# Designed miniproteins, single chains, continued (4), part 70

Each design is a single chain, and the fold is of that chain. pLDDT is the mean over its residues in the fold that is shown.

## One batch from the design tools (miniprotein)

Design m14422
Fold by ESMFold2-Fast:
Structure m14422 (fold): chain A 99 residues (1-99)
Amino acid sequence: LEEKLKVVEEALKRVESLSPEEVGELLRAIPVAPELLLKVLEKKGPEAAKLALLAFLEQTKRALQLAIENPERVTPEVQEFIDEGVELAEAILKALEER
């Protein structure tokens, strides 16, 4: 879990440094991008999409911290959320290395 936390923290730093336009391109390039984030990009634009992506990654980080500190309190829903967020963070870092 600590390695997964580092991946999410690195993705957060990288996304924060990107322009809203770059985040929009990134979300369109990533096959595992959550549908909700793509809908935010389409309906509200790149600035809103960047804020939504940062919020999603921050929530993933908090869920991972909870899982590390209190593993017995991780529900199946929390585990699914962690898995989705980590997969997204890994996809972001991979896509940024390819650009």
Scores: mean pLDDT 82

Design m14423
Fold by ESMFold2-Fast:
Structure m14423 (fold): chain A 106 residues (1-106)
Amino acid sequence: MEEIERLTAELRQLQEEYLKLDASLNELKKRNKITPEQQKIYDKLVEELKNARGHLASGEDLLIALKAEGVQEELREKLYEHIENARNELTKANSLLKQLKEMLDK
């Protein structure tokens, strides 16, 4: 079960990163009036977070299935794919959040 433990830890880390990014975005929006140009970056950031949330939710369902049925290659491959997609989307979200913060600090 070492592989399932590693996947659980990785999924949990990505879930924590998602929550931190979502909280940071909500705080930024609460403190600042967003211009139309800033709104475009905000909308892209929201889309990346929405996509990441979807992949994290799918990953959780697959992890539950793997724990119940044992390690099935197809379910494992799908879980790795969702983890990788969530990681990539959260990386894009981090970059967009940094860009939005730089625009607001002017």
Scores: mean pLDDT 83

Design m14424
Fold by ESMFold2-Fast:
Structure m14424 (fold): chain A 66 residues (1-66)
Amino acid sequence: FEVGELVRAVRDYEAERPGELGIRRGDQLRVRRVVDEEWVEAEHVGSGLVGRVPVDAVERTDAPPP
């Protein structure tokens, strides 16, 4: 993932620790920072809330058509 990239939640995730973001399948997020290979810091586009989400809980939505 890259900073500023739009991603979509592919599954629900509940925030379990401070600094994590709860998401629901289908939510749109903007990547603010790549923390590591397992976590990104993202902003929920609808609410403006920011927090860390698992990389496997989101997918790229800004892939141009071939």
Scores: mean pLDDT 76

Design m14425
Fold by ESMFold2-Fast:
Structure m14425 (fold): chain A 75 residues (1-75)
Amino acid sequence: SELIEAMRKVLEETKKNNLSRDEAAQMVAETLARLKVPLDVAQVIGRILSEGFADPSVTPEDMLERIIKALEELA
């Protein structure tokens, strides 16, 4: 899946450059827009981001790993 591969690249970038939660979330949003992701899939990702932002112990890497896992389970 192009979307799963793109999210894995966002995770790699987040790890390599120590991106913040806001920076990682921005890259996710830009990826969703670029790939014209369907609304139902975008809503699943948005829910994971919202849950991650509600918990200050959740790292940017944790948020992205949760997104990737959810996308793999939807496939």
Scores: mean pLDDT 84

Design m14426
Fold by ESMFold2-Fast:
Structure m14426 (fold): chain A 83 residues (1-83)
Amino acid sequence: MMEELEREEAELLERTRELLAQLPPEEQQALLERLGAIQAEARERLAAELDNPSEEQIAEAAREALRRARELLEEAERRLKEK
């Protein structure tokens, strides 16, 4: 489970780096801010709503955050292809 999530994180990180290299600085900052907000929200929710979260609960929260990040990257990539 965690190994699979780490692999997905590595893939998204590589994809993010490649996308950022193609974006102007303003859009790079906006994308990073949105990705950071997704990560912060997931961490805050786990800490505030779950006392002693299980590995499964942590993995599920991570999967949801990764899904949102992937959707954000896909949207940004689509906008780039249209320009």
Scores: mean pLDDT 73

Design m14427
Fold by ESMFold2-Fast:
Structure m14427 (fold): chain A 66 residues (1-66)
Amino acid sequence: SLFENPEGRAALFELVAAVLAVMKATIDVLENKDDPEKKAAAQKELEAAVAEARAAEARLAAVAAA
């Protein structure tokens, strides 16, 4: 079980954190929709957050397969 293994728990918590970061970045894009510069900065943060979430998902899958 992922919850019984420290590595599995760490990977799961990192995935949850990454998903929350994507949600926050999405809200930031929406809040700044009328400011082109702030929207562009928020979109860059969203792209970075999505990349982190994908990396966290891959790591969790690797730990689960081990």
Scores: mean pLDDT 82

Design m14428
Fold by ESMFold2-Fast:
Structure m14428 (fold): chain A 69 residues (1-69)
Amino acid sequence: SDDLERQNYRLAGDLSRKVGDEHLKKGDYKTAATNYKLSSTFYRLSGDEKSAKKSDELSRKAEKLDKLS
């Protein structure tokens, strides 16, 4: 069902966000940014625009940190 698909996308968004956080913590900013972008895409597919925007913001912050490194 569409509801199950949205739930699966939300879980994928949560997992990608968590992977992004782990890479951010170890200073792997490029990989963190990529996983946050992936998280944003999955949250958007799940209909969770609020979580998608937060992941987009984290991706942009990680990209800035990568340029400073």
Scores: mean pLDDT 89

Design m14429
Fold by ESMFold2-Fast:
Structure m14429 (fold): chain A 70 residues (1-70)
Amino acid sequence: MDAQRQRFRQAAQRVYDQYGNDRVNAMFTPGSQRNNLSVDTLAAVHYISVTQQLDDDQRAALMAQARALD
């Protein structure tokens, strides 16, 4: 659990470092409200999905893991 939480924190931080707080909030707040997940969790899922070129099924599995950790 701790290693997976660290992975999501690192992924979210990479998005914040690249785009800044205001842009990240603008990009992910609608998804946060729709999915009942934090902005940080959605930023992490987005970063991992893009960098690992995940398909829709793999992204759904990652979202399920993210919900369990959030």
Scores: mean pLDDT 78

Design m14430
Fold by ESMFold2-Fast:
Structure m14430 (fold): chain A 62 residues (1-62)
Amino acid sequence: KSFLQLPPQEKAQRIVQAVLPLAKGNQALAVHLADQLVAQNVSDPAEREQVLRLARQLILSS
């Protein structure tokens, strides 16, 4: 499936999977990168907030 067709939970998971290796264990950097990626790839404001919340939860649980 294309990223645009994924539900918010799966979008968050894909974004986190992309940013965690780049952040090299730095949670603050991972959150920063996730915020940037969500802003660039999620156009709907309500979905953006949902994906950001889920992504931050996943990063902090890592």
Scores: mean pLDDT 79

Design m14431
Fold by ESMFold2-Fast:
Structure m14431 (fold): chain A 89 residues (1-89)
Amino acid sequence: HMEKEMEEAYEILLLLQREGNELRAAHPDAPDEELEERALERTGEVFGIDPEEIRQLIDDLVSGKRPELVAFIERRVEEERARVEAELA
């Protein structure tokens, strides 16, 4: 159960990053805060989650309240990065 929740959190953060990157590319002069709010809203719509729940997740990660989740995400990001680099090599 906990592992499934961590997988979902990882997927939410991946989409949030993607939406943020797309918004920045479309609006290079816009303030980061505005793009972050829009990315949260779009990500919430896709997962059917209130943007506030995503913000709470980020706050918990930044405050060190979820060290197990941070470690899980870091491992997943590293695995994906290594996989992509292996494909490019």
Scores: mean pLDDT 80

Design m14432
Fold by ESMFold2-Fast:
Structure m14432 (fold): chain A 72 residues (1-72)
Amino acid sequence: MSEAQRESLKETIDDVEEYALKLIEKGDIEKVKEIMKQMEKVLAMFKERGDEDTAKYVEEVIEKIKKKLEES
């Protein structure tokens, strides 16, 4: 994966994080759970490919969403 493609992926992941946090504020917890399941699949895919940097970034976003859900 190119550096430019990795940057674009991180921006997409950031957008997903922001969207999930807004869904938590709206109380749409079921949609947030679906997003988390999809993100866990993406995390597994990047770990399998050996893209440690992107995998770590995805993992951090999942953890932030999970923490916000637990605090709600």
Scores: mean pLDDT 80

Design m14433
Fold by ESMFold2-Fast:
Structure m14433 (fold): chain A 67 residues (1-67)
Amino acid sequence: VKVFFPEDKSPLEKAEHFALMSWFHNGAGDIELGRAYAEEAARYLRKAGFDESTVEEYLKSLLSIGD
């Protein structure tokens, strides 16, 4: 997954942007690319200090929106 961000973006802001990209691609039928963006969002949520349970709940919500 390749997305350009300003260097001053926080890990949480990056996670939110990747989550939006995941939702968009899932809605467009690009399921594999949507999954890749969701995984990047999860990585940035972990960098922001969220635990695995919170990250998993967020990913489930994101995939539900993409359906």
Scores: mean pLDDT 71

Design m14434
Fold by ESMFold2-Fast:
Structure m14434 (fold): chain A 78 residues (1-78)
Amino acid sequence: SAEERAKEAMGELIDLIKKYYPLLSGEKLKKFLELVKKYDEELQKLKPGDPATAEEDVKKLEELVKKFKKEVEEILKE
């Protein structure tokens, strides 16, 4: 279901934060925290819980998690 996929995507996002946060320091940590804030603000725009938009919202959530992972990996490569 859309709710199950949203739960899985949010779980992946939380796991990425838990994995990378302890590995970062200094400027990389600052960039990571700014990235977390940016994606938190985008997530707040999705208005989760509306059945009429649930499939569209979960697709946007999955895309945001994928983009977040890519941007975190780019910070690590710097």
Scores: mean pLDDT 79

Design m14435
Fold by ESMFold2-Fast:
Structure m14435 (fold): chain A 75 residues (1-75)
Amino acid sequence: SSLLDEIYKLISTLPPLLRETALGIVNQILEAKKKGWNIQVVNDGIAMLRMMAEALPEYRQTLERIIELMKEYLS
């Protein structure tokens, strides 16, 4: 998926520790979709990314873009 490729590309621009955390969250959301759409895991993952965007203004724009693309991919 071109959307998924763009999401991973954006994650790769984050600093190493933040990159690992964001990648872990995104992969958990994707696995939840693959294993029968656990909406709670999806919602929790999106909420975690939003909390990171609020806490880290330097990376807010990148994290918000990742959230938007994830929502589009999941629709």
Scores: mean pLDDT 85

Design m14436
Fold by ESMFold2-Fast:
Structure m14436 (fold): chain A 71 residues (1-71)
Amino acid sequence: MEETIEKIEELLKSYGVGGRETAEAIVKLAELVGPEVAAQMLRQELIDAGVPEEKAEEAAREVLEILEEAK
């Protein structure tokens, strides 16, 4: 869990968006609704935070890989 949160946080930082809270929320969502839905939610959160849609999709895909590894 902690390691997964850190990986997602580092990934988000590379896209110019910070936030351990966002990383924690995504990991919790993946536990409740599954990693695919959590990744889709992250994509929307990134777009809302000002990340270009194309980059948000890329980040969501990478987060899905991290979540799949943790599950």
Scores: mean pLDDT 77

Design m14437
Fold by ESMFold2-Fast:
Structure m14437 (fold): chain A 94 residues (1-94)
Amino acid sequence: MKKLAIRLAFILKKVKDQISEEAYNEIVKLLQKLRDATDPEEKLEIAKELGKVIRDKASPEAVEFIKQELERLLDDPSLTPEEKEAARVILENL
C-alpha cells in the first residue's frame, strides 16, 4: 500500500486549495492509516471511507480531478493488485 498512499498524497496536494483545511487533515490521517494498515479488509474499509470523505468535502472540480488520476492509477503496472483494488474502491465511492 505504500506506493498507492504516496501517489494519493501527491494527487491531493495538487488540489489542497480546493479542500478545507479540516477535511485535508482528515484525508491525511486516512492516508496514514491506509499506509500503515496490514489487514486486507481494513485497507478496503479505509479506502471506502477515504472516497466518501473526498466526495463529501472536496469541491466538485477536485473530485473530478481525483477521479481522473485514480483511473490512471488503475492502469499503472508498478502498483500491486491489492493497491489497484484499493484505488478502485476509492474511485467507486467518489
Scores: mean pLDDT 85

Design m14438
Fold by ESMFold2-Fast:
Structure m14438 (fold): chain A 69 residues (1-69)
Amino acid sequence: SMAELREYAERAVEAYKAGDDLGVLRAGREAAQAGFSPEELREAGEEVAKEQGLDGEKIAAGLEAGSRL
């Protein structure tokens, strides 16, 4: 669901804010295991990051990289 996808993106944003790069990758991996595509993860990551004034590209790239692990 969109709510589940958003929870993974929010977890990635919190990890990024904490300087936890592995946490960003883990969020992407778990989201992929839940059935979300790399494209869906990039879009959700960019949206949540933009809402918080953060680097959406870096968060989206981390989620996508994690989804391929």
Scores: mean pLDDT 86

Design m14439
Fold by ESMFold2-Fast:
Structure m14439 (fold): chain A 94 residues (1-94)
Amino acid sequence: DELEKLLKELSKEKDEKKVFDGLVKAKVAELIAKKAKETGDLEKANEMAKEIHEAFLKGEEEFEKKLKEYGFTEEEIKKIKEEAKELVEKAKKL
């Protein structure tokens, strides 16, 4: 499980914000990969991943705006952030 590998790597980080940001990014990537499997459109999924990654590097506001452009709701974005917070707590125990 790629998330478990990422959690183990991030558990070495003492900066909770970096861990949280990494987990949010990983959860978004997981959802993009799931959507790619459902549609069979790997090219569109790769484009979506690239655009969202570039927006992430620009900051939280641009990242959330790009997620919304690709059909993520405010509720889904909130859920991703909540799940990332739970994973940060799990990583602290590893």
Scores: mean pLDDT 72

Design m14440
Fold by ESMFold2-Fast:
Structure m14440 (fold): chain A 76 residues (1-76)
Amino acid sequence: MEDAVLNDYLQLLKSDVEKAVTGFVTRATSLSVETLLALAKEIVPKVSQATRESLRTYLLSILPQQYHDEVREIFS
């Protein structure tokens, strides 16, 4: 995933968090786990605590169980 795409999602999260998260989750089935984790790492330091919690929940719902520890570390 390119930085431009990551920045677009980050901008949406600031202005329209529901749309950004919903769109991210909807596309997650076609995205690699590596891409999803990279996006999460970029999002966490740049968004509100509430947004982080919401995104963490969505990622845990769509990613295989083996990645859940990595997601938890990113959001801790």
Scores: mean pLDDT 68

Design m14441
Fold by ESMFold2-Fast:
Structure m14441 (fold): chain A 108 residues (1-108)
Amino acid sequence: SPVLERLEKLLEDYKRAIKELKARVEKGEDETKVIIELEMHYIGFMSEIDILVRGQHLPRAEAIRALQSAIGELKELAAVAKEKGYDDLANTANKIVQSLEAYIQELA
């Protein structure tokens, strides 16, 4: 299915971006820059998911699965951020998790 292939690529790209941000936290890069990048990636991810769900008839179950996978990576980022004292980043990641969990409830 072309729509499922697009979802898989979108999820892979998003999880890769979160892992790169995690590596930047581990290297001690500027917290504010990491937060800006995290928020930019979140906006892009949600925009594309909305297009796939509303415009391309993506099955809700597949959207939920992808959102759950993204939540997992975000929770790992939040944990690493908290351990390194990046409290604002950890809070931002947790707010994004809450937003994704709310969207899962709307899709269910």
Scores: mean pLDDT 91

Design m14442
Fold by ESMFold2-Fast:
Structure m14442 (fold): chain A 57 residues (1-57)
Amino acid sequence: SDELVAELNALAKANKDKSNVERAKAIAELARKYGLPEVPDDEDSTKAGVRVYLLVS
């Protein structure tokens, strides 16, 4: 959605100085907020966050 894309871009800008892991965690948290089923609650959420970012980037 446009809201998810806009927040994802803002989050990428806010965290561009952070490691890829920290950015992926933030993206996974955002995806969970929007109820995306492919973002699990466990350690795989970091990988899922990266995938979500690639889908909308």
Scores: mean pLDDT 59

Design m14443
Fold by ESMFold2-Fast:
Structure m14443 (fold): chain A 70 residues (1-70)
Amino acid sequence: EEEEKKKKIEELNRQAIFYEAEHGVYEIGAAVDRVTGGSEERTARFLKKADEARKQAENYRKEAQKLIDE
């Protein structure tokens, strides 16, 4: 039971890492767009995608924490 719980926590943290990486990619995209003189609309799209990825990562971290707190 405890081993299965640890495996689930590990998987949730792996998903969080994936979305944290996705967040980073979109943040870099927004920064590059600003430096290269891209449009406000394009930068806003990158930032929106970055925020969505960040929220997904936070949700996975919270799910892992709930299992730890049980």
Scores: mean pLDDT 82

Design m14444
Fold by ESMFold2-Fast:
Parts: structure tokens; C-alpha cells; sequence
Structure m14444 (fold): chain A 85 residues (1-85)
């Protein structure tokens, strides 16, 4: 099973690749397919719509969630911090 540390490394690599693809002018559909292949369905949906800012924010929130888990934050504290009411 993937450790939390490896998940953070993988998500950071995915973010870097997406930023590179955007800079290179790769199509929204191709970026979305890459994210789907990585299992990032919500980020893929945003990318398909051409909303790259939201796609990157989704990835950042996923990284932050895993980082907060490593810090010993409760699930409730993590959810509240990532999604404001």
C-alpha cells in the first residue's frame, strides 16, 4: 500500500506534470485523461472544462489533506480546514 509520504510525492509530481502540460499548450482533454489515469477524477473534470486554476487547487487540497494527516490532525479538523462552511 502507498504510504502517506509516497502519496504526497506522487501528487506533487502530478501537479508539476499538469503545470508543464498547461505551459506546453496540451489540450484540456489530454490533461483530463492524464488526471483520470492518475485517479484524480475531480481535478480531471475541472481540467476538461478548461478550468486549470481549479484543477491545480484540487490537487493542492489533496496534498494539504495528506500533509495534515501526517501532522496528526483529526478527520474533522482536516475537513473543516479544506472546506469552509
Amino acid sequence: KETLEKRIERLKAVKEKVEQMIAEGVSPEEIAQFLLDEGLFRAAEAARDGNYEEALKIIDRMIKRVELRLQGKSPEEIAKELKKE
Scores: mean pLDDT 80

Design m14445
Fold by ESMFold2-Fast:
Structure m14445 (fold): chain A 71 residues (1-71)
Amino acid sequence: KAKEAYELGKSKKKEDQDKAYELLDDKDPEVRVAAAKGLGESKSPYGQDKALEATYHKDGAVAKAALDALL
């Protein structure tokens, strides 16, 4: 599940990255962090933009994962 969230974030497809963005609010903290990491590591402009939005997330672990992935 967490691996799936990461893979969706890393995808080149906008639809997959949109799904990863929704998973930032998943019940499972591991899924949330994996989605944020995947979006930031995608190296696509769309995915990086979503990761930048994730740096403002309520869950500090998600925000940190997104920021670390963008650096």
Scores: mean pLDDT 80

Design m14446
Fold by ESMFold2-Fast:
Structure m14446 (fold): chain A 86 residues (1-86)
Amino acid sequence: DLRKLLLELAEEAYEEHKGKFDKLEELEEILKTVLRRLAVELGLEPVPLTEEALRELRIQLYQRLGPEFLVHMAEVTQKLLEKLGL
């Protein structure tokens, strides 16, 4: 279940990154961590931490998982915003 997997990865990433004083930077780092861990869960090759590689990863994940991926990522982002008090 993609939705459950993404929410689980978001909770794990939130716990690792929470407590930083810059909440927007924290949100960005959590979302990057979610994408990288989702790729690992799907058996994809390791991806560099460059902006270009992360953009290509998002495209690859969309192609593989379909539009549900974007819907579930929006839900994950909303829950993280709520947790961070943004």
Scores: mean pLDDT 77

Design m14447
Fold by ESMFold2-Fast:
Structure m14447 (fold): chain A 84 residues (1-84)
Amino acid sequence: SEERRKKLEEELEKFQKEARDIYNSGESWEKLTEYRLKIENLKLILSAKNDEEFKDAQAASDFRNLWFKKVKEEQKRLEELRKA
């Protein structure tokens, strides 16, 4: 729907601005990576031309979010092993 698309476009603009602010502040690459994922996921969803593509894009977004969480957990595990 047009209303849904408009809200997603507004969220995209907000995340892009926040990512720029984070970059300019010199904050950690991890925080920037989280915003990059959010921006890429919203762009993927906004690229959907029909309900089927929207569902596929949403599923891909959900998978990418899950994968990012697993990567963070693995990074923490490896860091703990380095300290042992």
Scores: mean pLDDT 77

Design m14448
Fold by ESMFold2-Fast:
Structure m14448 (fold): chain A 97 residues (1-97)
Amino acid sequence: MEKEERARRLVEEAYRLAREMAKDGSPPAAPLLAIGGAVQGEILIRQGRYDEAIRVVREGIEAARKLAEEFKKNYKNLLEWNRGVLIKAGLAEEPAP
């Protein structure tokens, strides 16, 4: 659908902006990378671009981990969301019970 293509372009742009903000040390970069990594990872998996999906999701995992460490909020949910994107696609193993 045309709407899905537009949404994908917006996510790609937002993720690119978040990476540039991260280079400048801007505080909003981490939550944007955590959210953007998961969303863009899902889009890339749908396109069969698994290598790129792994890369962007790993960036999101790193950002979510930093947020959980700094703010002591339940940002662990963002970490699990990013990890879940790869696990559901069979690109990562589920953690042992």
Scores: mean pLDDT 68

Design m14449
Fold by ESMFold2-Fast:
Structure m14449 (fold): chain A 118 residues (1-118)
Amino acid sequence: SGEGAALLAMLVIASTELPDEVAAFLSRASPTLRRAYEELRALGSDATREKLLEIARPLSEEDIEEALRFLEEVFPKLSEGTKRSMQLALQFFASVETRRKLAEKAKNEELKALFLEV
């Protein structure tokens, strides 16, 4: 599903402002989630929608929930610029269906609104 791809991209964007908090999260995350993050980060500007979906393919529902809960924890700390970067990334690669599913799982109201923005 595109949910894992969406959350991976958001983690990479969050790391531009909160690198230590993202690194600490990844140190306790599953090996699968950590590997997917490292692969996406290594691609940098070469990241396409297709490559992102392939990198995210091995992620489990547990990985998706773990990443989402971490993003909920740090989201209130992020600048408006970083939040906007996340919104643009979601619009670029995440389908409306994927964003609605993430909004349903999210508990933070601001993050829910971000997922539902067109």
Scores: mean pLDDT 85

Design m14450
Fold by ESMFold2-Fast:
Structure m14450 (fold): chain A 83 residues (1-83)
Amino acid sequence: KKEEFQELIRELAEAGEIERVREIGEAAVEEIRNGDKSKVPVAIAAAEELARAGEKEEAIRLLEEVIKATGSEEARALLERIR
């Protein structure tokens, strides 16, 4: 579920596993480009934690890819908050 993925990603970020959060986000974006839109919440959650950890440029890149592939309003809203 969406909340379960957000909690897992947050726990990884708190543990300092930011590289793992980035890997999850990149994998989700690749699946989205391949047509699996169910990965959109996973990519958004990863981008949010990357931004919180100070990796703003990487978070923006993931969100731009999600918007390009899906037109997600949630991804666009988060991108505007990060900018």
Scores: mean pLDDT 80

Design m14451
Fold by ESMFold2-Fast:
Structure m14451 (fold): chain A 91 residues (1-91)
Amino acid sequence: LPSEEEVRAEARSLGLSDEEIDFIVAVYRELARRAPEWAADPGIRVLLRQASLMALEGFSDEEIREELRKRGLSEEQIDLILDAIRAAKAA
């Protein structure tokens, strides 16, 4: 499982702001707590970054869900990411 510092460095390499990076790391922490094997997948981290950025931009849970469905995630997988985003916002 990648460390929070590795996830932070990955997001920074993509040119994201400190606010975007902090939120992505918070969402990653919540996903890693719920589904660590899945959080370890680099493909899932790409989708987690996209969903986190959409949430930070003010997209609704339903709009994020639709985007993740287009990317081929199951409803169970989408629920895990949305739960992680909700938990990160509450922290």
Scores: mean pLDDT 86

Design m14452
Fold by ESMFold2-Fast:
Structure m14452 (fold): chain A 63 residues (1-63)
Amino acid sequence: SGREAVEARVAALRALVDAGAPREELGRAIAALQAYAATLDPALAEELFRRADALWAEWLARQ
């Protein structure tokens, strides 16, 4: 369950990056993802933060 939720949220963030979403929209999605991470066990939260940071960096590189 937790793994599936993490994969679904990462996929949604990946879709925003691939669509070239505006900075504000991507920022809101990351903030929502960080709030969700606070409900996870530390290992899953750390993985989710790491994957979100990588996607944010990829989005910045495309600007």
Scores: mean pLDDT 83

Design m14453
Fold by ESMFold2-Fast:
Structure m14453 (fold): chain A 89 residues (1-89)
Amino acid sequence: SVSLTPESEKLIEEVSKLSNEEKIEIAEELIKNPTPELIKKLTALALYIALKALEGDEEAKKIVEETGDIDDPVELARKILEFLKKKIK
C-alpha cells in the first residue's frame, strides 16, 4: 500500500477523461518518441487501468497481469495499445 502523490492523482484524472482515440495517440507517440512527459502519461494510464481492474473490468485485469513485470515504457505502451485498440469498433 503506497499513497499516490497529488501529481500522480491529477495525471490519472486527466488520462481517465481522455477518449480511447486520445489514449491510443499517447501510446503510439511514446512508442515512436519516448519523452519523460509521455512516460508520465503512460504511467498514469497504466494506474488508471489498474483501478478499472480493481472495479472488476476483466480486460483491465488481463492487461495488469500482462504488464505487471514490464519495466520498459515502450513495451508497456505496446501492451496498453493492444487493449485500447480492442475497444475501438
Scores: mean pLDDT 76

Design m14454
Fold by ESMFold2-Fast:
Structure m14454 (fold): chain A 93 residues (1-93)
Amino acid sequence: SSAVDRLIQEFVRGIKEKLPLEEVLKRLDELPEPTFEARATKGLLKLVLVQTVKRYGELTPENVKEVIQERLEKTSNPFLQQVLQRLLDELDK
């Protein structure tokens, strides 16, 4: 959906621009979540951000990819697997 696409793009932009955690979270919260898919995506993105900072202290593409890879290995939900894979692909661009 366009809402899921906007959430993914905002997340990737924040990481690539080296924005602090609080700014990336704020920008995600400003985006609409009109569907369960968009709401699930926003929750997943926030969880990845918070876990990355707790583990590594900073949001870098490399640190974020490590957390995404771990979640992808543990996730059985096909929609969330697709979101996590899209994040990895976009961060490698």
Scores: mean pLDDT 89

Design m14455
Fold by ESMFold2-Fast:
Structure m14455 (fold): chain A 67 residues (1-67)
Amino acid sequence: LLDEAIEAARAGDIERAVELLREAARQSPDPAVSTVLAIAAEEVAGLTDPEAVERTVRAARDYVASL
């Protein structure tokens, strides 16, 4: 899901990146991970620049990996 969200962001598909982040948040059993991914989805939904979307998704994935 997170790797697919990064691929969608790179392809310029912002709507799909948001959908995949929200899905990853729903499927996460860890409340901390779920919260981070949900916040990332809302941040991405407010962005219009695909490069900013990709950076936000990658930052969320890296932060989740550090937990």
Scores: mean pLDDT 81

Design m14456
Fold by ESMFold2-Fast:
Structure m14456 (fold): chain A 73 residues (1-73)
Amino acid sequence: MMIEAAQEMQRVMQLALDGRTEEAARQYVRLLQKYGEARTVGAAFLVVMPELGEEKFLAAWSAVQNEVARLGL
């Protein structure tokens, strides 16, 4: 479950880095529903961040969180 959540979060972060921010935000919310907050956020920070690098990860993460707030998701 953690590995699958990490693979899906990697896709979400890549969508955000590619400028597909609305799609990334919608996929992120879907992962929260599928895996729950602890697994989704845990996968992001424990697996995806060290693989992507902190700077790129935090930029993508901030873009996703801002878009989630903007869309009222």
Scores: mean pLDDT 85

